# Designed miniproteins, single chains, continued (2), part 75

Each design is a single chain, and the fold is of that chain. pLDDT is the mean over its residues in the fold that is shown.

## One batch from the design tools (miniprotein)

Design m6745
Fold by ESMFold2-Fast:
Structure m6745 (fold): chain A 127 residues (1-127)
Amino acid sequence: MKEEAEKLLKKGVELYRQKNYDEAIKYFEQAIEKAEGLLKARALHVLGRAYYMKGEYDKAIEYYTEAAKIARKENPLLYADSLANLAVAYVKKGEYDKAIEVAREALRILPTHPNAREALELAEQKK
């Protein structure tokens, strides 16, 4: 199961890099069905990124939030990355207060995170 989930995730990432987001999403969803723990968190994170690229920000927020919950205690870098991308998605929705809160948490874990810094700056300027 783990090896199959890893292969599905890898193929989804290759499709995502080709900007084939609809096919990437199908592979990420299949990976999530077969994945647990940090592998599932990573699959949820890239699924959120694919929905973000399609402009489906509510779905991106949902999947980044679930990825962050799983990663929080086990992988601080994935936790910070998921929160940083969550902040960017909140900026796209005009939810600036939520973007600021989540970006600050990401920067508490990884002060150099570029997406978190950009989201914080944009949210503070537009609020």
Scores: mean pLDDT 89

Design m6746
Fold by ESMFold2-Fast:
Structure m6746 (fold): chain A 65 residues (1-65)
Amino acid sequence: EEERRRKRIDAIIQELLEAFDMYPDLPLEKLVELARQAARLLGMTDEEIDELISRLKKAYEERKA
């Protein structure tokens, strides 16, 4: 179950990073909003959404650095 959850989160992050590559001027706040909307549509829990947002912010910072 944890492995399936992790793969689902990883898939969402990959799709968001692809959108980020297409729209490099997109602000972090908008990416976070899109991530929350996508996670809600997939029926993710608040804890899963928080994990997704945390990992997305880390990936965003790594790209900026």
Scores: mean pLDDT 73

Design m6747
Fold by ESMFold2-Fast:
Structure m6747 (fold): chain A 92 residues (1-92)
Amino acid sequence: MNSEDEATYLSMLDIARLLVEEGVGLEDLRAIAERAKDSSEDVRRGLLLLIAAFEVIGAISREQALELARLLGLSEEELEEAIEKVRAAAER
């Protein structure tokens, strides 16, 4: 992982923690994913990293994260890669 990628994953973890503290949960992520499903690949991939961060901090389950990834038109493999990268940054 290069330093820019690590900073991105750490920022997503910090954003996820702040959002959970403000009461954002699964239903909010679902609503955003449903709006974003027809958005650009960059927007959908960015939201996938946020979903991965929510799973890594334990705010949602892996099954819930997979449901959200599918709403975005993304694969289980893309979700698993995002979770691994975010988790690696968290476990430093």
Scores: mean pLDDT 83

Design m6748
Fold by ESMFold2-Fast:
Structure m6748 (fold): chain A 64 residues (1-64)
Amino acid sequence: EEEIEKLFKKYDTDGDGTLSREEFKAILKELGYSDLVADILFEKYKNEDGTIDFEEFKKAIEDL
């Protein structure tokens, strides 16, 4: 859980508590996952505004 929070904060460049698609894909690539896996998870867990917040991010990583 602490590792997940550190990854989120590292790539949350705006500090607004959300990740863009590009930031999320960068995290998944660092973890060794393909762009396809990252895109599938982003579409499953994104909010209506097209971003992933920390709660959705945790669920996406736990789905791996």
Scores: mean pLDDT 77

Design m6749
Fold by ESMFold2-Fast:
Structure m6749 (fold): chain A 92 residues (1-92)
Amino acid sequence: DVDAVIEALRAAVPALSRGAIELLLAVAGLPVSLTPEQARAALAELAAADREDIERALALAQAVALARGQNVRITGLELTAEGELLVTGERL
């Protein structure tokens, strides 16, 4: 259940909202759907968030994705001036 994963990550990283956790899970390859409005709000939150909280949440989201059969590791995130999310990763 994806909701159980979201709540577990929020318990581990309480500084981040549900929307921010949902965006990071979607980036890690989990089947989480966000509206454009939800994605923009989550990106704005992540842009203002502490780097350590983002890195911790990404590491946990990636671990969940790998456990569920995804074989890609996320190595970077960047928000462009045009509001596009640039994701870098490597296939394991």
Scores: mean pLDDT 72

Design m6750
Fold by ESMFold2-Fast:
Structure m6750 (fold): chain A 91 residues (1-91)
Amino acid sequence: KMEEVLKRIKEALKKGSPELFELVEEIKKNEPEILKKAEEIVEKNQTEEVKERKESLEKLIKEAKEENEEIELMKNYLIFVSYYEIEEEKK
């Protein structure tokens, strides 16, 4: 199941991420344990890419004008992206 998530993250990144945001929301509602597991992995191995995306998130929040929901969505997005990168490094 995590393999399916990793593949979807990869494809979503190629398309500009809208599908990844939908995937993140779906997993948060239906399989929150996956998000928690990825979050723990990211906490142990946070990368430079996570930091860069965090800065981009701050800019996007200003445009969206909905900090609470957008922030949570973006945080989960960054968790999935970082989780994907960490898993790739383990190969």
Scores: mean pLDDT 68

Design m6751
Fold by ESMFold2-Fast:
Structure m6751 (fold): chain A 60 residues (1-60)
Amino acid sequence: MIKVVAKGLSLIRAIALALSIIGEIPEAKVTVDGGTVTVEVPDDEEQKALAEEEAKRLSS
C-alpha cells in the first residue's frame, strides 16, 4: 500500500479530496482527520499517480 498525505486542507477540500479518490479508486482507504487526508492505495503505479494528482490538485 502506498500512502499519499495531504495536509492543511479546509474541511470542504478534505471531503472533496476523499470523495474524488473514492470515486476514482474505490479500493483505496481514505482517512480524514480535520485538515489532513491520508489515502492508502494498492501498490499500482497508475493508481498511485492518480491519487498523487488528486491530492496535489486539491491540496495545493
Scores: mean pLDDT 73

Design m6752
Fold by ESMFold2-Fast:
Structure m6752 (fold): chain A 70 residues (1-70)
Amino acid sequence: MKEKILEELRKLYEEGLEILKELGASDEELEKFRKYAEQEIEAWSTKSVEELEKRYEMLKKLVEELKKQA
């Protein structure tokens, strides 16, 4: 269950990367975002399922806002 939420978080970060790429982000900017995403996933892997669910909802909203800019 926790592993599924972490996998969904990773998918949201990957979706964010695709949107940033469409918005014209450079390879350097995409690499910085990938490093940030990996650090975030690692940090959040230590949290409870409830905390992960809250993070997922927050990231989903951020990805939706990015889509509005694309």
Scores: mean pLDDT 77

Design m6753
Fold by ESMFold2-Fast:
Structure m6753 (fold): chain A 68 residues (1-68)
Amino acid sequence: SEKEKLIKKAAEAISKKDKEGAIEYLEKLKELNKDNPEVIELAEKAIEAIEKGDYEAAADYLVKISQL
C-alpha cells in the first residue's frame, strides 16, 4: 500500500537522521490520511520530535502509525 511505502521511506530517513527526508515523508503520510485524525496527530508529533533532534521518539511515533 502507499501508506506502507511512505512508512518505510520515513523509517529509512529517520534511521539516517535525514531531517528533510523524514519530514517530507511524514507530511505525505498526513496528506494520505486526511480522514484519520489519529494518524495526523502521530505524524505531527513525529515531525516535532525530529525538529528537536529526537529521532528515537520519531521512530516510536512511526511504529504507532504503522499499527493503525
Scores: mean pLDDT 87

Design m6754
Fold by ESMFold2-Fast:
Structure m6754 (fold): chain A 88 residues (1-88)
Amino acid sequence: TRQERVAEAALEILRLLAEQPDRRLSPGELAKELGVSPSTVSEALRMLEAGGAVERRRKPGSPTVLYGITPEGVAAQRALEADERAAR
C-alpha cells in the first residue's frame, strides 16, 4: 500500500541520515538517492518530523528546504539496530 511505501521510505531516510548525521538533503536529493518518488519522500519526511527524528532548514537564498537527522532520530535508529540484533 501507499502507507507501507511511506513507512519503508521513512526507515530508509533514517538509516541514510544516521550514517552521516551532519548531512542535509532536499526531498529531491533523497528521492534520487533512495529511488522513490518525491511525494513518497515528502510524506515520509512529514512523519519523521512529527516524531522529532528529522528537522528542516531553509537553504540560504533559496526556497529549497533541507532535512537533517536530530539527536532523537539518531537514538531511534540505534534502537532499531539493537532490536534487529536482538531478534537474531
Scores: mean pLDDT 80

Design m6755
Fold by ESMFold2-Fast:
Structure m6755 (fold): chain A 66 residues (1-66)
Amino acid sequence: MDALLEQTSAQIRELLQQAREALERGDLQRAEQLRQEAGRLAQQTMVELGGPDVPVEVDRESVLAA
């Protein structure tokens, strides 16, 4: 369980970093795409842990914090 969380957290962090870099380059479309992918992974991980199956939205503030 911890290994799955660690792997998924690393992937989400990587996607958020790539989204941040895209924002810094002015590539808003790419940043939005990466942000949506990170949110999807977060939702999937929550469901795997027995959490609710609700959409997880990652905003631009979360991207810039990565």
Scores: mean pLDDT 72

Design m6756
Fold by ESMFold2-Fast:
Formats: structure tokens, C-alpha cells, sequence
Structure m6756 (fold): chain A 96 residues (1-96)
């Protein structure tokens, strides 16, 4: 993506990295989030992917405790990050 899409992805990664034990990596407009390898972490990852996918222009996939979020635009990236945080919080709380 362009510089604006990259900036949106970075902000999204920083927001997700605020979750306990979560680590985020940014490559262009793609954000990869790794959560703890626990039942709670797996539920969080599934929730994050579901929340991100609810945003228009965002595609999120989950593989174990790893979530990959791809945004087609800077606005989509911001919305996807917000959805991922909401989904993450819900998944973590549901599994606790």
C-alpha cells in the first residue's frame, strides 16, 4: 500500500499490541497479531479475526493463535483495528 495505508496499519498494530501478551507485526497494509498459546489466547484470536472482518474492506484470517488482517485502505485499516480490538476483548472475556 501507499504511505497512508502503511500508517493506518501501524496505528492498528499498536492498538492491538496494547492487549496483554499480544504482539503485532506490520508489513504494508497487512497486520499479523500473535496472542498467547492458551485457550484464552485462541478465543481472543478468533474474536479479533471476526471483529476485523466485520469492517468493510478488511479481510482477516485466523490460524491457531495468529490473526492476519489485511486492509484495502487507510480507513478500512482503522476500522479493522477497532473491530479486532472489540472482538479480541469479547473473545478473551468469553474464554475467561
Amino acid sequence: GGPAALEGARLGAEAVSAAPGAEARVEGNTVTVTLPDTEVGLAGAKGAAGGANAAPGVRATVEGNTVTIEAGSDAAGANGAAGALIGLAGGLEDAA
Scores: mean pLDDT 66

Design m6757
Fold by ESMFold2-Fast:
Structure m6757 (fold): chain A 109 residues (1-109)
Amino acid sequence: SMEEVIKELREKIEEIFKETEEKLEELKAKGASDEELKSTLIAMIGKVTAALMEVVSKLSPEQLREIMEEVTKRILELAKKFKLPQESIDEILLTLEGVTRTLLARAAA
């Protein structure tokens, strides 16, 4: 059912966020560069995109926008928490805009 698809998708996204935050904390503790932290967040965007692509044809454009707004907000909160510079945040936002556009083009009408 649609409710089960959305639930499973949200659970997958939550797992990706948890794993990414744990990885960022580990990297920050080791003195990782801002570039390494940015690359970790971009890799997470790739994982979220892959999860969404599996179910994108079953999602309305409105559902996709809501999910991507939530994802974008949480990624920005992580970027701020780990004190990424504005240049890195700008690259992350550009990546998210491109992903959102691609997903919306593939969503069910």
Scores: mean pLDDT 87

Design m6758
Fold by ESMFold2-Fast:
Structure m6758 (fold): chain A 86 residues (1-86)
Amino acid sequence: DIEEHRKKIEEAIKLVEEGRKLFEEGNYEEALEKYEKALEILEEVLGKDDPAVAGVKLNIGRVYEALGEHEKAAELFAEAKEILEK
């Protein structure tokens, strides 16, 4: 159902917006929770190789950079780059 998928995508976009706001406030754990929920929805609806999935992975990577988890961030950035170059 196209309309149901569209509604789920809209929910995921709002979760990304909430996560970005939480990230800007320094609330990294809650930002991760919002981004992870958005990632789950987008992977389910659009598939793991969609550019929207890459976008959320970049956001999660930025949170890990802020937490000092540079290796995890680099892995997420590499995954996102591979998706966007397909």
Scores: mean pLDDT 87

Design m6760
Fold by ESMFold2-Fast:
Structure m6760 (fold): chain A 78 residues (1-78)
Amino acid sequence: PLPSSSATDDPKVQLERALALLREAAARAEAAGNRQGAIDYLTEMKELIERAREEGILSEEEAERLLAQVDREIAAIR
């Protein structure tokens, strides 16, 4: 895969927006009593964070903090 630079948006900002949308979807699922749906959205967040770390969008420390937060939320819903 080749890098393409045509937008001025920081890829990290785009990632933060995507994570916020998944977080909102998880919260809505939980509010509706859909625990599995909430876990599914949180799992999608983990995959997105891992990909962002591999692509250099997140530092190891940033990815670790975000993954720990998501794992904690999944454990709390279980």
Scores: mean pLDDT 79

Design m6761
Fold by ESMFold2-Fast:
Parts: C-alpha cells; sequence; structure tokens
Structure m6761 (fold): chain A 74 residues (1-74)
C-alpha cells in the first residue's frame, strides 16, 4: 500500500541516521512514522526487519532492531 511504502522510506532514512550515529534522530523518525501512519507494533517490526535485511551489515541491522525495541517499549 502507499502508506506501507512511505513508512518503509522513513525507516530507510532512520537506518541512515543510525549508521551516522544519530540514534536520537533515528528514534524520533520511528516514533513519527508510528504516529503518522498509525502502524501496529507488528507492522513496524516487519518493515524494520525488511530494511535491516537489505543493509547486508549484521551489526547495523542488530542496532536498528534494538533501537526499535526501545521505541516500542515506551
Amino acid sequence: SPVTEEARQIVRRALLEVKRGRLDTAKAMLRAAIEQYQLSDAELRAIVDEVAKETGDPELAAQMRALLDEVLAE
């Protein structure tokens, strides 16, 4: 859906912020995506897993998933 693709693009941008060491910016982007697109925890987790898999960097992928767990625990 258009909403899912837009959310996926925000998650890809958040991953770039994680790669740059801007964890607070990445967290804010993930929170904004939840609020704007009314994503369930399962939907956001699926998008993050897809984007993390695309990175080919297991450490970056693990960091992105850990950051998502922090956001969802709020």
Scores: mean pLDDT 82

Design m6762
Fold by ESMFold2-Fast:
Structure m6762 (fold): chain A 61 residues (1-61)
Amino acid sequence: SMSEREREAERLGENLRRALLELGASEKDAQRVAEEVARLYLEDPEKAERRAKEIVLSRLF
């Protein structure tokens, strides 16, 4: 079912949110970015994973 894909999107978003908070992002910015990437995962999982890695590696905050 679509449940597995949704669960994976939520997991990616949660992991990204935690990483961004550890890097000093505000709670609002971390939540917004994580939600955008989780949404992207529902459309294109590979692109979402790549974007999440790029965001963390660039230390955009």
Scores: mean pLDDT 82

Design m6763
Fold by ESMFold2-Fast:
Structure m6763 (fold): chain A 74 residues (1-74)
Amino acid sequence: SPEEEFEKEVDEALDRILAETTDPVEARNQLDVEIAKIAQKLKEKYPDIPDEEFKRIVLRVHRRALERLDERMA
């Protein structure tokens, strides 16, 4: 599913970010940039997803990614 693909890409980005930095502010900023890039690519790949549904997917994935970042840096 698009949400599962998004989650996988974000998890891979999070692993790369955490390999490169231990600074929570830098990690969060890099994660925000990576999520925006992945979201754009997925919207292009899945153009038939309604905008409101895609927005909800992005918000859920972003929230979960931030929770995982906080947990892994705690």
Scores: mean pLDDT 84

Design m6764
Fold by ESMFold2-Fast:
Structure m6764 (fold): chain A 81 residues (1-81)
Amino acid sequence: RSEELEMLREALEEAKRLYEEGKYRLALETAKYVAEQALKLGGPEGRKLAAEAYKLAAEAAKKLGKEEEAKELLEKAKEAE
């Protein structure tokens, strides 16, 4: 739904803000949540949002030294769209 999609976009913007503040673990968890919810929502817009969220989650995982998780998250981003 458009309302649910907009709420998830706002949550992703919050995850980006957390990342910029150096709160990488919280940014990772928030971005992963947004990605999973966007995939459940489905459709082209949900898949695009999920891909963007997985990319942010991968960057946060890299900052935390979680290189394998970051690689898996990037693969999920490519699979989403």
Scores: mean pLDDT 86

Design m6765
Fold by ESMFold2-Fast:
Structure m6765 (fold): chain A 80 residues (1-80)
Amino acid sequence: MEKELVELLEKAQKAYEAGDYKEAAEYAEKAARLAKELGNNAALGAALRLLAEAYEKLGDLEKAKEKLEEMLKLMEEVQK
């Protein structure tokens, strides 16, 4: 299960580096869902950041902002 999460994050990162931002967003979204199910806040934060970056590259600034806000809210929950 955590191995699948790592593989999804690696696929998202490789797609992003290759300029395949739509594919990067797809893998990052899958990683975010799995990380949330597992309660893995570090992986969820990483997935949300990558997803926001991918949406920014795709020109979907509203989606990028939503994912960044989710990441910031997650960081606040971990600190409280």
Scores: mean pLDDT 82

Design m6766
Fold by ESMFold2-Fast:
Structure m6766 (fold): chain A 97 residues (1-97)
Amino acid sequence: SNARQEAARYLAAAGIALTAAVWSLEQGKRDEAVRDAEIAGELAEKAMQLAGNPEGAKEVRRLTERLIEAIRAGMPVDEVVKLGKELVQKAAEAIDA
């Protein structure tokens, strides 16, 4: 229960970092968006570790790498938002299991 609550806090922080990444990208600040996305991925991976889900941690890491690659490649903001939502959704499902 306590570890699950702590995992939920890390996931909430990851969501805030993803919102910051999208905002930075909309402002044309690609390097800042990459840093925000890296922070979001680290926070979500920590949430998976606290939830005792090593496979979830690997999946979150893969989605984070894909998100960062999409930002660096100049993919549309809508595509970046979709990848960010998939990352948070997968992490949330893993905590609730």
Scores: mean pLDDT 86

Design m6767
Fold by ESMFold2-Fast:
Structure m6767 (fold): chain A 68 residues (1-68)
Amino acid sequence: MVDAVIAALESLIPTLNPEAAEHAQKAIEALRAGDREQAKLHLIKAMNLMSDEERERLHAELVRALGG
C-alpha cells in the first residue's frame, strides 16, 4: 500500500542524513501526488546518499510496512 510506504519513509526522515532526508521527503510528495516515476527517482537518489546503516533501516521499515 502506498500509504504504508509513505508512513515508513516519514518515520525514517528524522534519522537520515539531511541530503537523503530531502530526497526521501520529495519521494513522499511524489507518492502523494500519484507520480510514481518521480517518487522512484527521488527514492533512488535518497538511497544513494544513505549510509549502509540508513539503507538497512529503510529496508527494515519497508518490510514492516508491507507485512514482511
Scores: mean pLDDT 81

Design m6768
Fold by ESMFold2-Fast:
Order: structure tokens, then sequence, then C-alpha cells
Structure m6768 (fold): chain A 57 residues (1-57)
């Protein structure tokens, strides 16, 4: 039930560790396409990924 959210979080963390904005966005887009998160939540996650990566560069 919550397994998909844990997997999403893991994949996002991996993209951030790799400084890979494109992969982070792809992971979020796939979650939105599957209906796991709303498009609005997806945009917020994309922004958070970009901000986190920018902080680390």
Amino acid sequence: REEEYRELTRRISEAIENLDVEEGHKVVDEAVERGLISPESGEELKQSIEDEIAQQQ
C-alpha cells in the first residue's frame, strides 16, 4: 500500500545524489502517470528536486 511511495522516495534520493535533474523529473512524471501522486504534487516534487540539487552543486 505505501510501498510505491517508499520506492518513489528512494528513486528521487538516488537522482539527487547523482545530481540528475532529468532522472528526478522522469521519476516524478512516471508517478503522476500511474496516479500515485497528483500533477500538482508532481510539480512541487520537481521543484524540490531542482532546489536540492542546486543546493549541492
Scores: mean pLDDT 80

Design m6769
Fold by ESMFold2-Fast:
Structure m6769 (fold): chain A 85 residues (1-85)
Amino acid sequence: GDEAKIEEIKEYIEELKKKIKELKEELEKLEEEIEKLEEELKKNPDNEEVKKKLKELKKEKEELEGLIALLEAERAYLERDLESL
């Protein structure tokens, strides 16, 4: 019956929730680091090392936000699929 499929989807949704939570915690830490470096750059505008680090962290932030959005979309799709079963 569909019960086994429902249980498998529910387990996968819980794994997605855990992964999304972990990635959001990483994003929060990354945003805090970016803010600190932006404050440092405001005090020393010509600090090339800080500029390079900020560029790298901002790229990592964009990639992480993209991954979170994809996983949240997948979760939403699976939750909707469960409601139709």
Scores: mean pLDDT 87

Design m6770
Fold by ESMFold2-Fast:
Structure m6770 (fold): chain A 84 residues (1-84)
Amino acid sequence: MEELLKHVEEEYKDLPERARKGVLAAFRSWLEALTDPEERERVEKLAKEGKTFDEILSEFLRDAIDRGLAVSQERKKLIEELEK
């Protein structure tokens, strides 16, 4: 888990601070949702096979990020509209 988080942080280090923080939070949440040993073993095997972390998690991470960011953006839009 910790090694995977370091890989994500390194891959997305060029992103703005807010975006990078969101990516790490979404990925951490996704990993915590993996309670089944079988799924966790699959992730470890793919990482050991030399697949880039970005490639392995592109589908999972994108879905998690899109959901997380969409919720945050919708909430912010409502607050901004009320401030008027």
Scores: mean pLDDT 63

Design m6771
Fold by ESMFold2-Fast:
Structure m6771 (fold): chain A 99 residues (1-99)
Amino acid sequence: MSEEVRLLGEGFKRLRPKLSREELLLGLAGIARRYTDEQARYVARHAGLSDSEFQEAIDLLRTKGDELAKEINRALTMIEASAGLLRMEESARKLAERS
């Protein structure tokens, strides 16, 4: 899988304990809207989310995606920011340790 999708999964997993249930579903809906089904499922499973929670997020996107567009985008932005921080941490660690 792509490096971007791996980091999204790790970033979402790291962020999950800080999110409400509603923010978690909105974030997953945002990923499902922007990425392929296979990529979104990978991110969900890596973050420890069930297939039921994934389906709930897809249903939310289908029924309320336009109404909740700003909330969905905000949640996705938080996950992307978490992934970006992890990328920076990995790069810094490799540079510092060199081994």
Scores: mean pLDDT 82

Design m6772
Fold by ESMFold2-Fast:
Formats: sequence, structure tokens, C-alpha cells
Structure m6772 (fold): chain A 55 residues (1-55)
Amino acid sequence: SIEDKVIETVEKELGKEAAEKLREEIEKARQQGWSDEEIERLAVRLITELSEEAA
């Protein structure tokens, strides 16, 4: 799926811990009934925050 591909990319670029954090937050959002658009915005924000932590 597109989500799995994004998580794989994050794992390669930012490491396994960052990818696991992203996966957990997406799963929590889905369980809470967030829309696909809301989850996409969440993923973009988290990737940005994780990239800043890596710098």
C-alpha cells in the first residue's frame, strides 16, 4: 500500500525508530476514525518533525 511505501522510505532515510513512530501514530489515527486526508496531513507533519530531530 502507499502507507507501507512511505513507512519504508522513512525507515531508509530516518531510521527504524522514526518509521515505527510514524506507523504507530497512523494506526492510532485510523482507530480514532480519522479520514485519509487527515492521516496524510499527520504523516507529513510527523516526517517533518522527525527530520528536524535528525538534524
Scores: mean pLDDT 78

Design m6773
Fold by ESMFold2-Fast:
Structure m6773 (fold): chain A 93 residues (1-93)
Amino acid sequence: LSEEELKEIYSALVRMAVALAERATKDPEKAELIRELGDYAESVIRKVKDVEKALEITKLAIEGINRIADADSVEEARKLFEETKKKIEELAK
């Protein structure tokens, strides 16, 4: 299994988390944040050279997606989105 194949698996796991979380939320603004975070995470996973970082980014993205889905308000969801995105950006360096 190549590093590129592992990144495809990691991207697929993020897409699955997005699909499940989107179906679980009744709030369209939270659903949009979930989709945006997933798309961002997939783009970063494909660009990083280190497959170990790709796995860590995948884990952070899935955790963030689930926390956004579980958030009590859109404001809390936006905060979780920004925090998760920042962590992914820092890890991708």
Scores: mean pLDDT 88

Design m6774
Fold by ESMFold2-Fast:
Structure m6774 (fold): chain A 88 residues (1-88)
Amino acid sequence: MEMEEKKKELERAVEELEKPEVQKEIAEGKAKLPAAIAALEAAGDLAGARAGRFTAEALEILEELKEGKISKEEAIERLEELRARHLA
């Protein structure tokens, strides 16, 4: 079942996000990501800018899932919507 595969992927992503070293890397990445996206847009790399925006929004969804603010099914739906909007 496709939903079960996606739930397992989300569980692995949440486990990875709970590692202290990964949380530190994400915090550093989040601080740098807006400037990186702006630089990619200025350089005309619209695909890279879209990928950066997808990453930023995907991390927010994973954090909401980790905090119990949304369900796994809702997180999957929101991630698929983001992929459609930013990654074609």
Scores: mean pLDDT 74

Design m6775
Fold by ESMFold2-Fast:
Parts: sequence; structure tokens; C-alpha cells
Structure m6775 (fold): chain A 89 residues (1-89)
Amino acid sequence: SLEEVIRRALRLAGFDVSEETVRKIAEKVKKGKRTIDDFYKVAGEILVEEFGLDKTPEEVAKEIRDNLRKNVGVTGAEVIESELEKALK
């Protein structure tokens, strides 16, 4: 469930993530604060490393959040974030 929501969120944000990358993000988020903000931070950190991006983790975290809203709208992004928050419980 958590991995499926993470995969959907990242792919909708324009990141072609592997199942292995999704697993790494899910495992690190489960070990952390288990919040939406922590998800964006962890995803930014892992995507910088896995894709070799010339950006900070904080910049990539913001890009994920902003692209999700751009691609599915504010309401669509809030639905996905709500599903992620429930999966993190």
C-alpha cells in the first residue's frame, strides 16, 4: 500500500522511478517521522542520489510537491497526500 502510493505520487510528479527506488524510499520513511513532509524530504534525498541530479535534496523535494500539483491539480495532490498519510500510520 505505502509503496503503491509512493510509486503513483512520484510517477505523477514526472519521475520514472524503479520498484527498487520506491522500496528504498518506503523503508527510509518508515524509519523516520512518517509525515508527508518527511516523505518529500526522503524522496528528494534518494532521487538526487539514484538519478545523479545536479540539485539539492530540498530542491528536488519541492519539485516533486509542485509537479504533483501541476500535473493532477491541488485537489488531486491532496487526495494522494491523504492516501500516503493513511499508509504511513
Scores: mean pLDDT 86

Design m6776
Fold by ESMFold2-Fast:
Structure m6776 (fold): chain A 77 residues (1-77)
Amino acid sequence: VDSVVKEMLEGMPDMIKRAKEIGDEETVKKLEEIKRLLEEREFEKARELAEEMAKKGETAGVIVLDALKAIEELEKK
């Protein structure tokens, strides 16, 4: 579980950088919020934000949601 969370946190700076490069400030803010929520152990809220991003067709949201769902499934058991 910790390894998945760390992998995700490690990958988030690259996702945030990409969003900044294309000028997508909304995605940047959401990714930064998800990163903060993960550090605060608010996995459920982080998942909900990622799900909302994915629902709107944001690729970053889809990637983050997939990782968070994996974490949630591992924690659920």
Scores: mean pLDDT 74

Design m6777
Fold by ESMFold2-Fast:
Structure m6777 (fold): chain A 87 residues (1-87)
Amino acid sequence: MEELLRGAIEAVEKAIQAAKEKNYDKALTYAEGAVRLLERARELGFDSPELEKALEYVQKAIEALKNGDYDTAIEYFEKALEELRKL
């Protein structure tokens, strides 16, 4: 569990950095990685309101990236990171 959450936090942090560097393809790759790690944690029964909010925010950030709304994507990644840090 700890490795999955740590991996998800690191992936979201890297997605934020890539998006700020305007490397949106790289940001999307990291964001998709974070979703896979968070879904795996949930599948293993480590479901919490904070994890569910983080997953929702990462998914919204991915949608924003795909729509070219990069500032909104960064905002959602930062909100996801806040929720993950509460765990």
Scores: mean pLDDT 86

Design m6778
Fold by ESMFold2-Fast:
Structure m6778 (fold): chain A 77 residues (1-77)
Amino acid sequence: SDILLKPNELPPDKEYDPIGKKKLELPIVTSGGHVVELESYQELLHHHPEPLPPDSPIENLTLEEIPNLKNPGMALA
């Protein structure tokens, strides 16, 4: 299950959303262990409601690519 974190609960090296490239204000931890901004998470759910695989590389995924993904884990393969 996905968990919404407070900003002060973030690991020291996780200050920015890897998808939106903005500072994390409402960070969410996915079932796959990715930490993303709530806005990026909602965009993923809107276009692709399936959970991200644990080994899915999201560091280079952009907000503009989300609507065109059939599977977020496949977009960077």
Scores: mean pLDDT 57

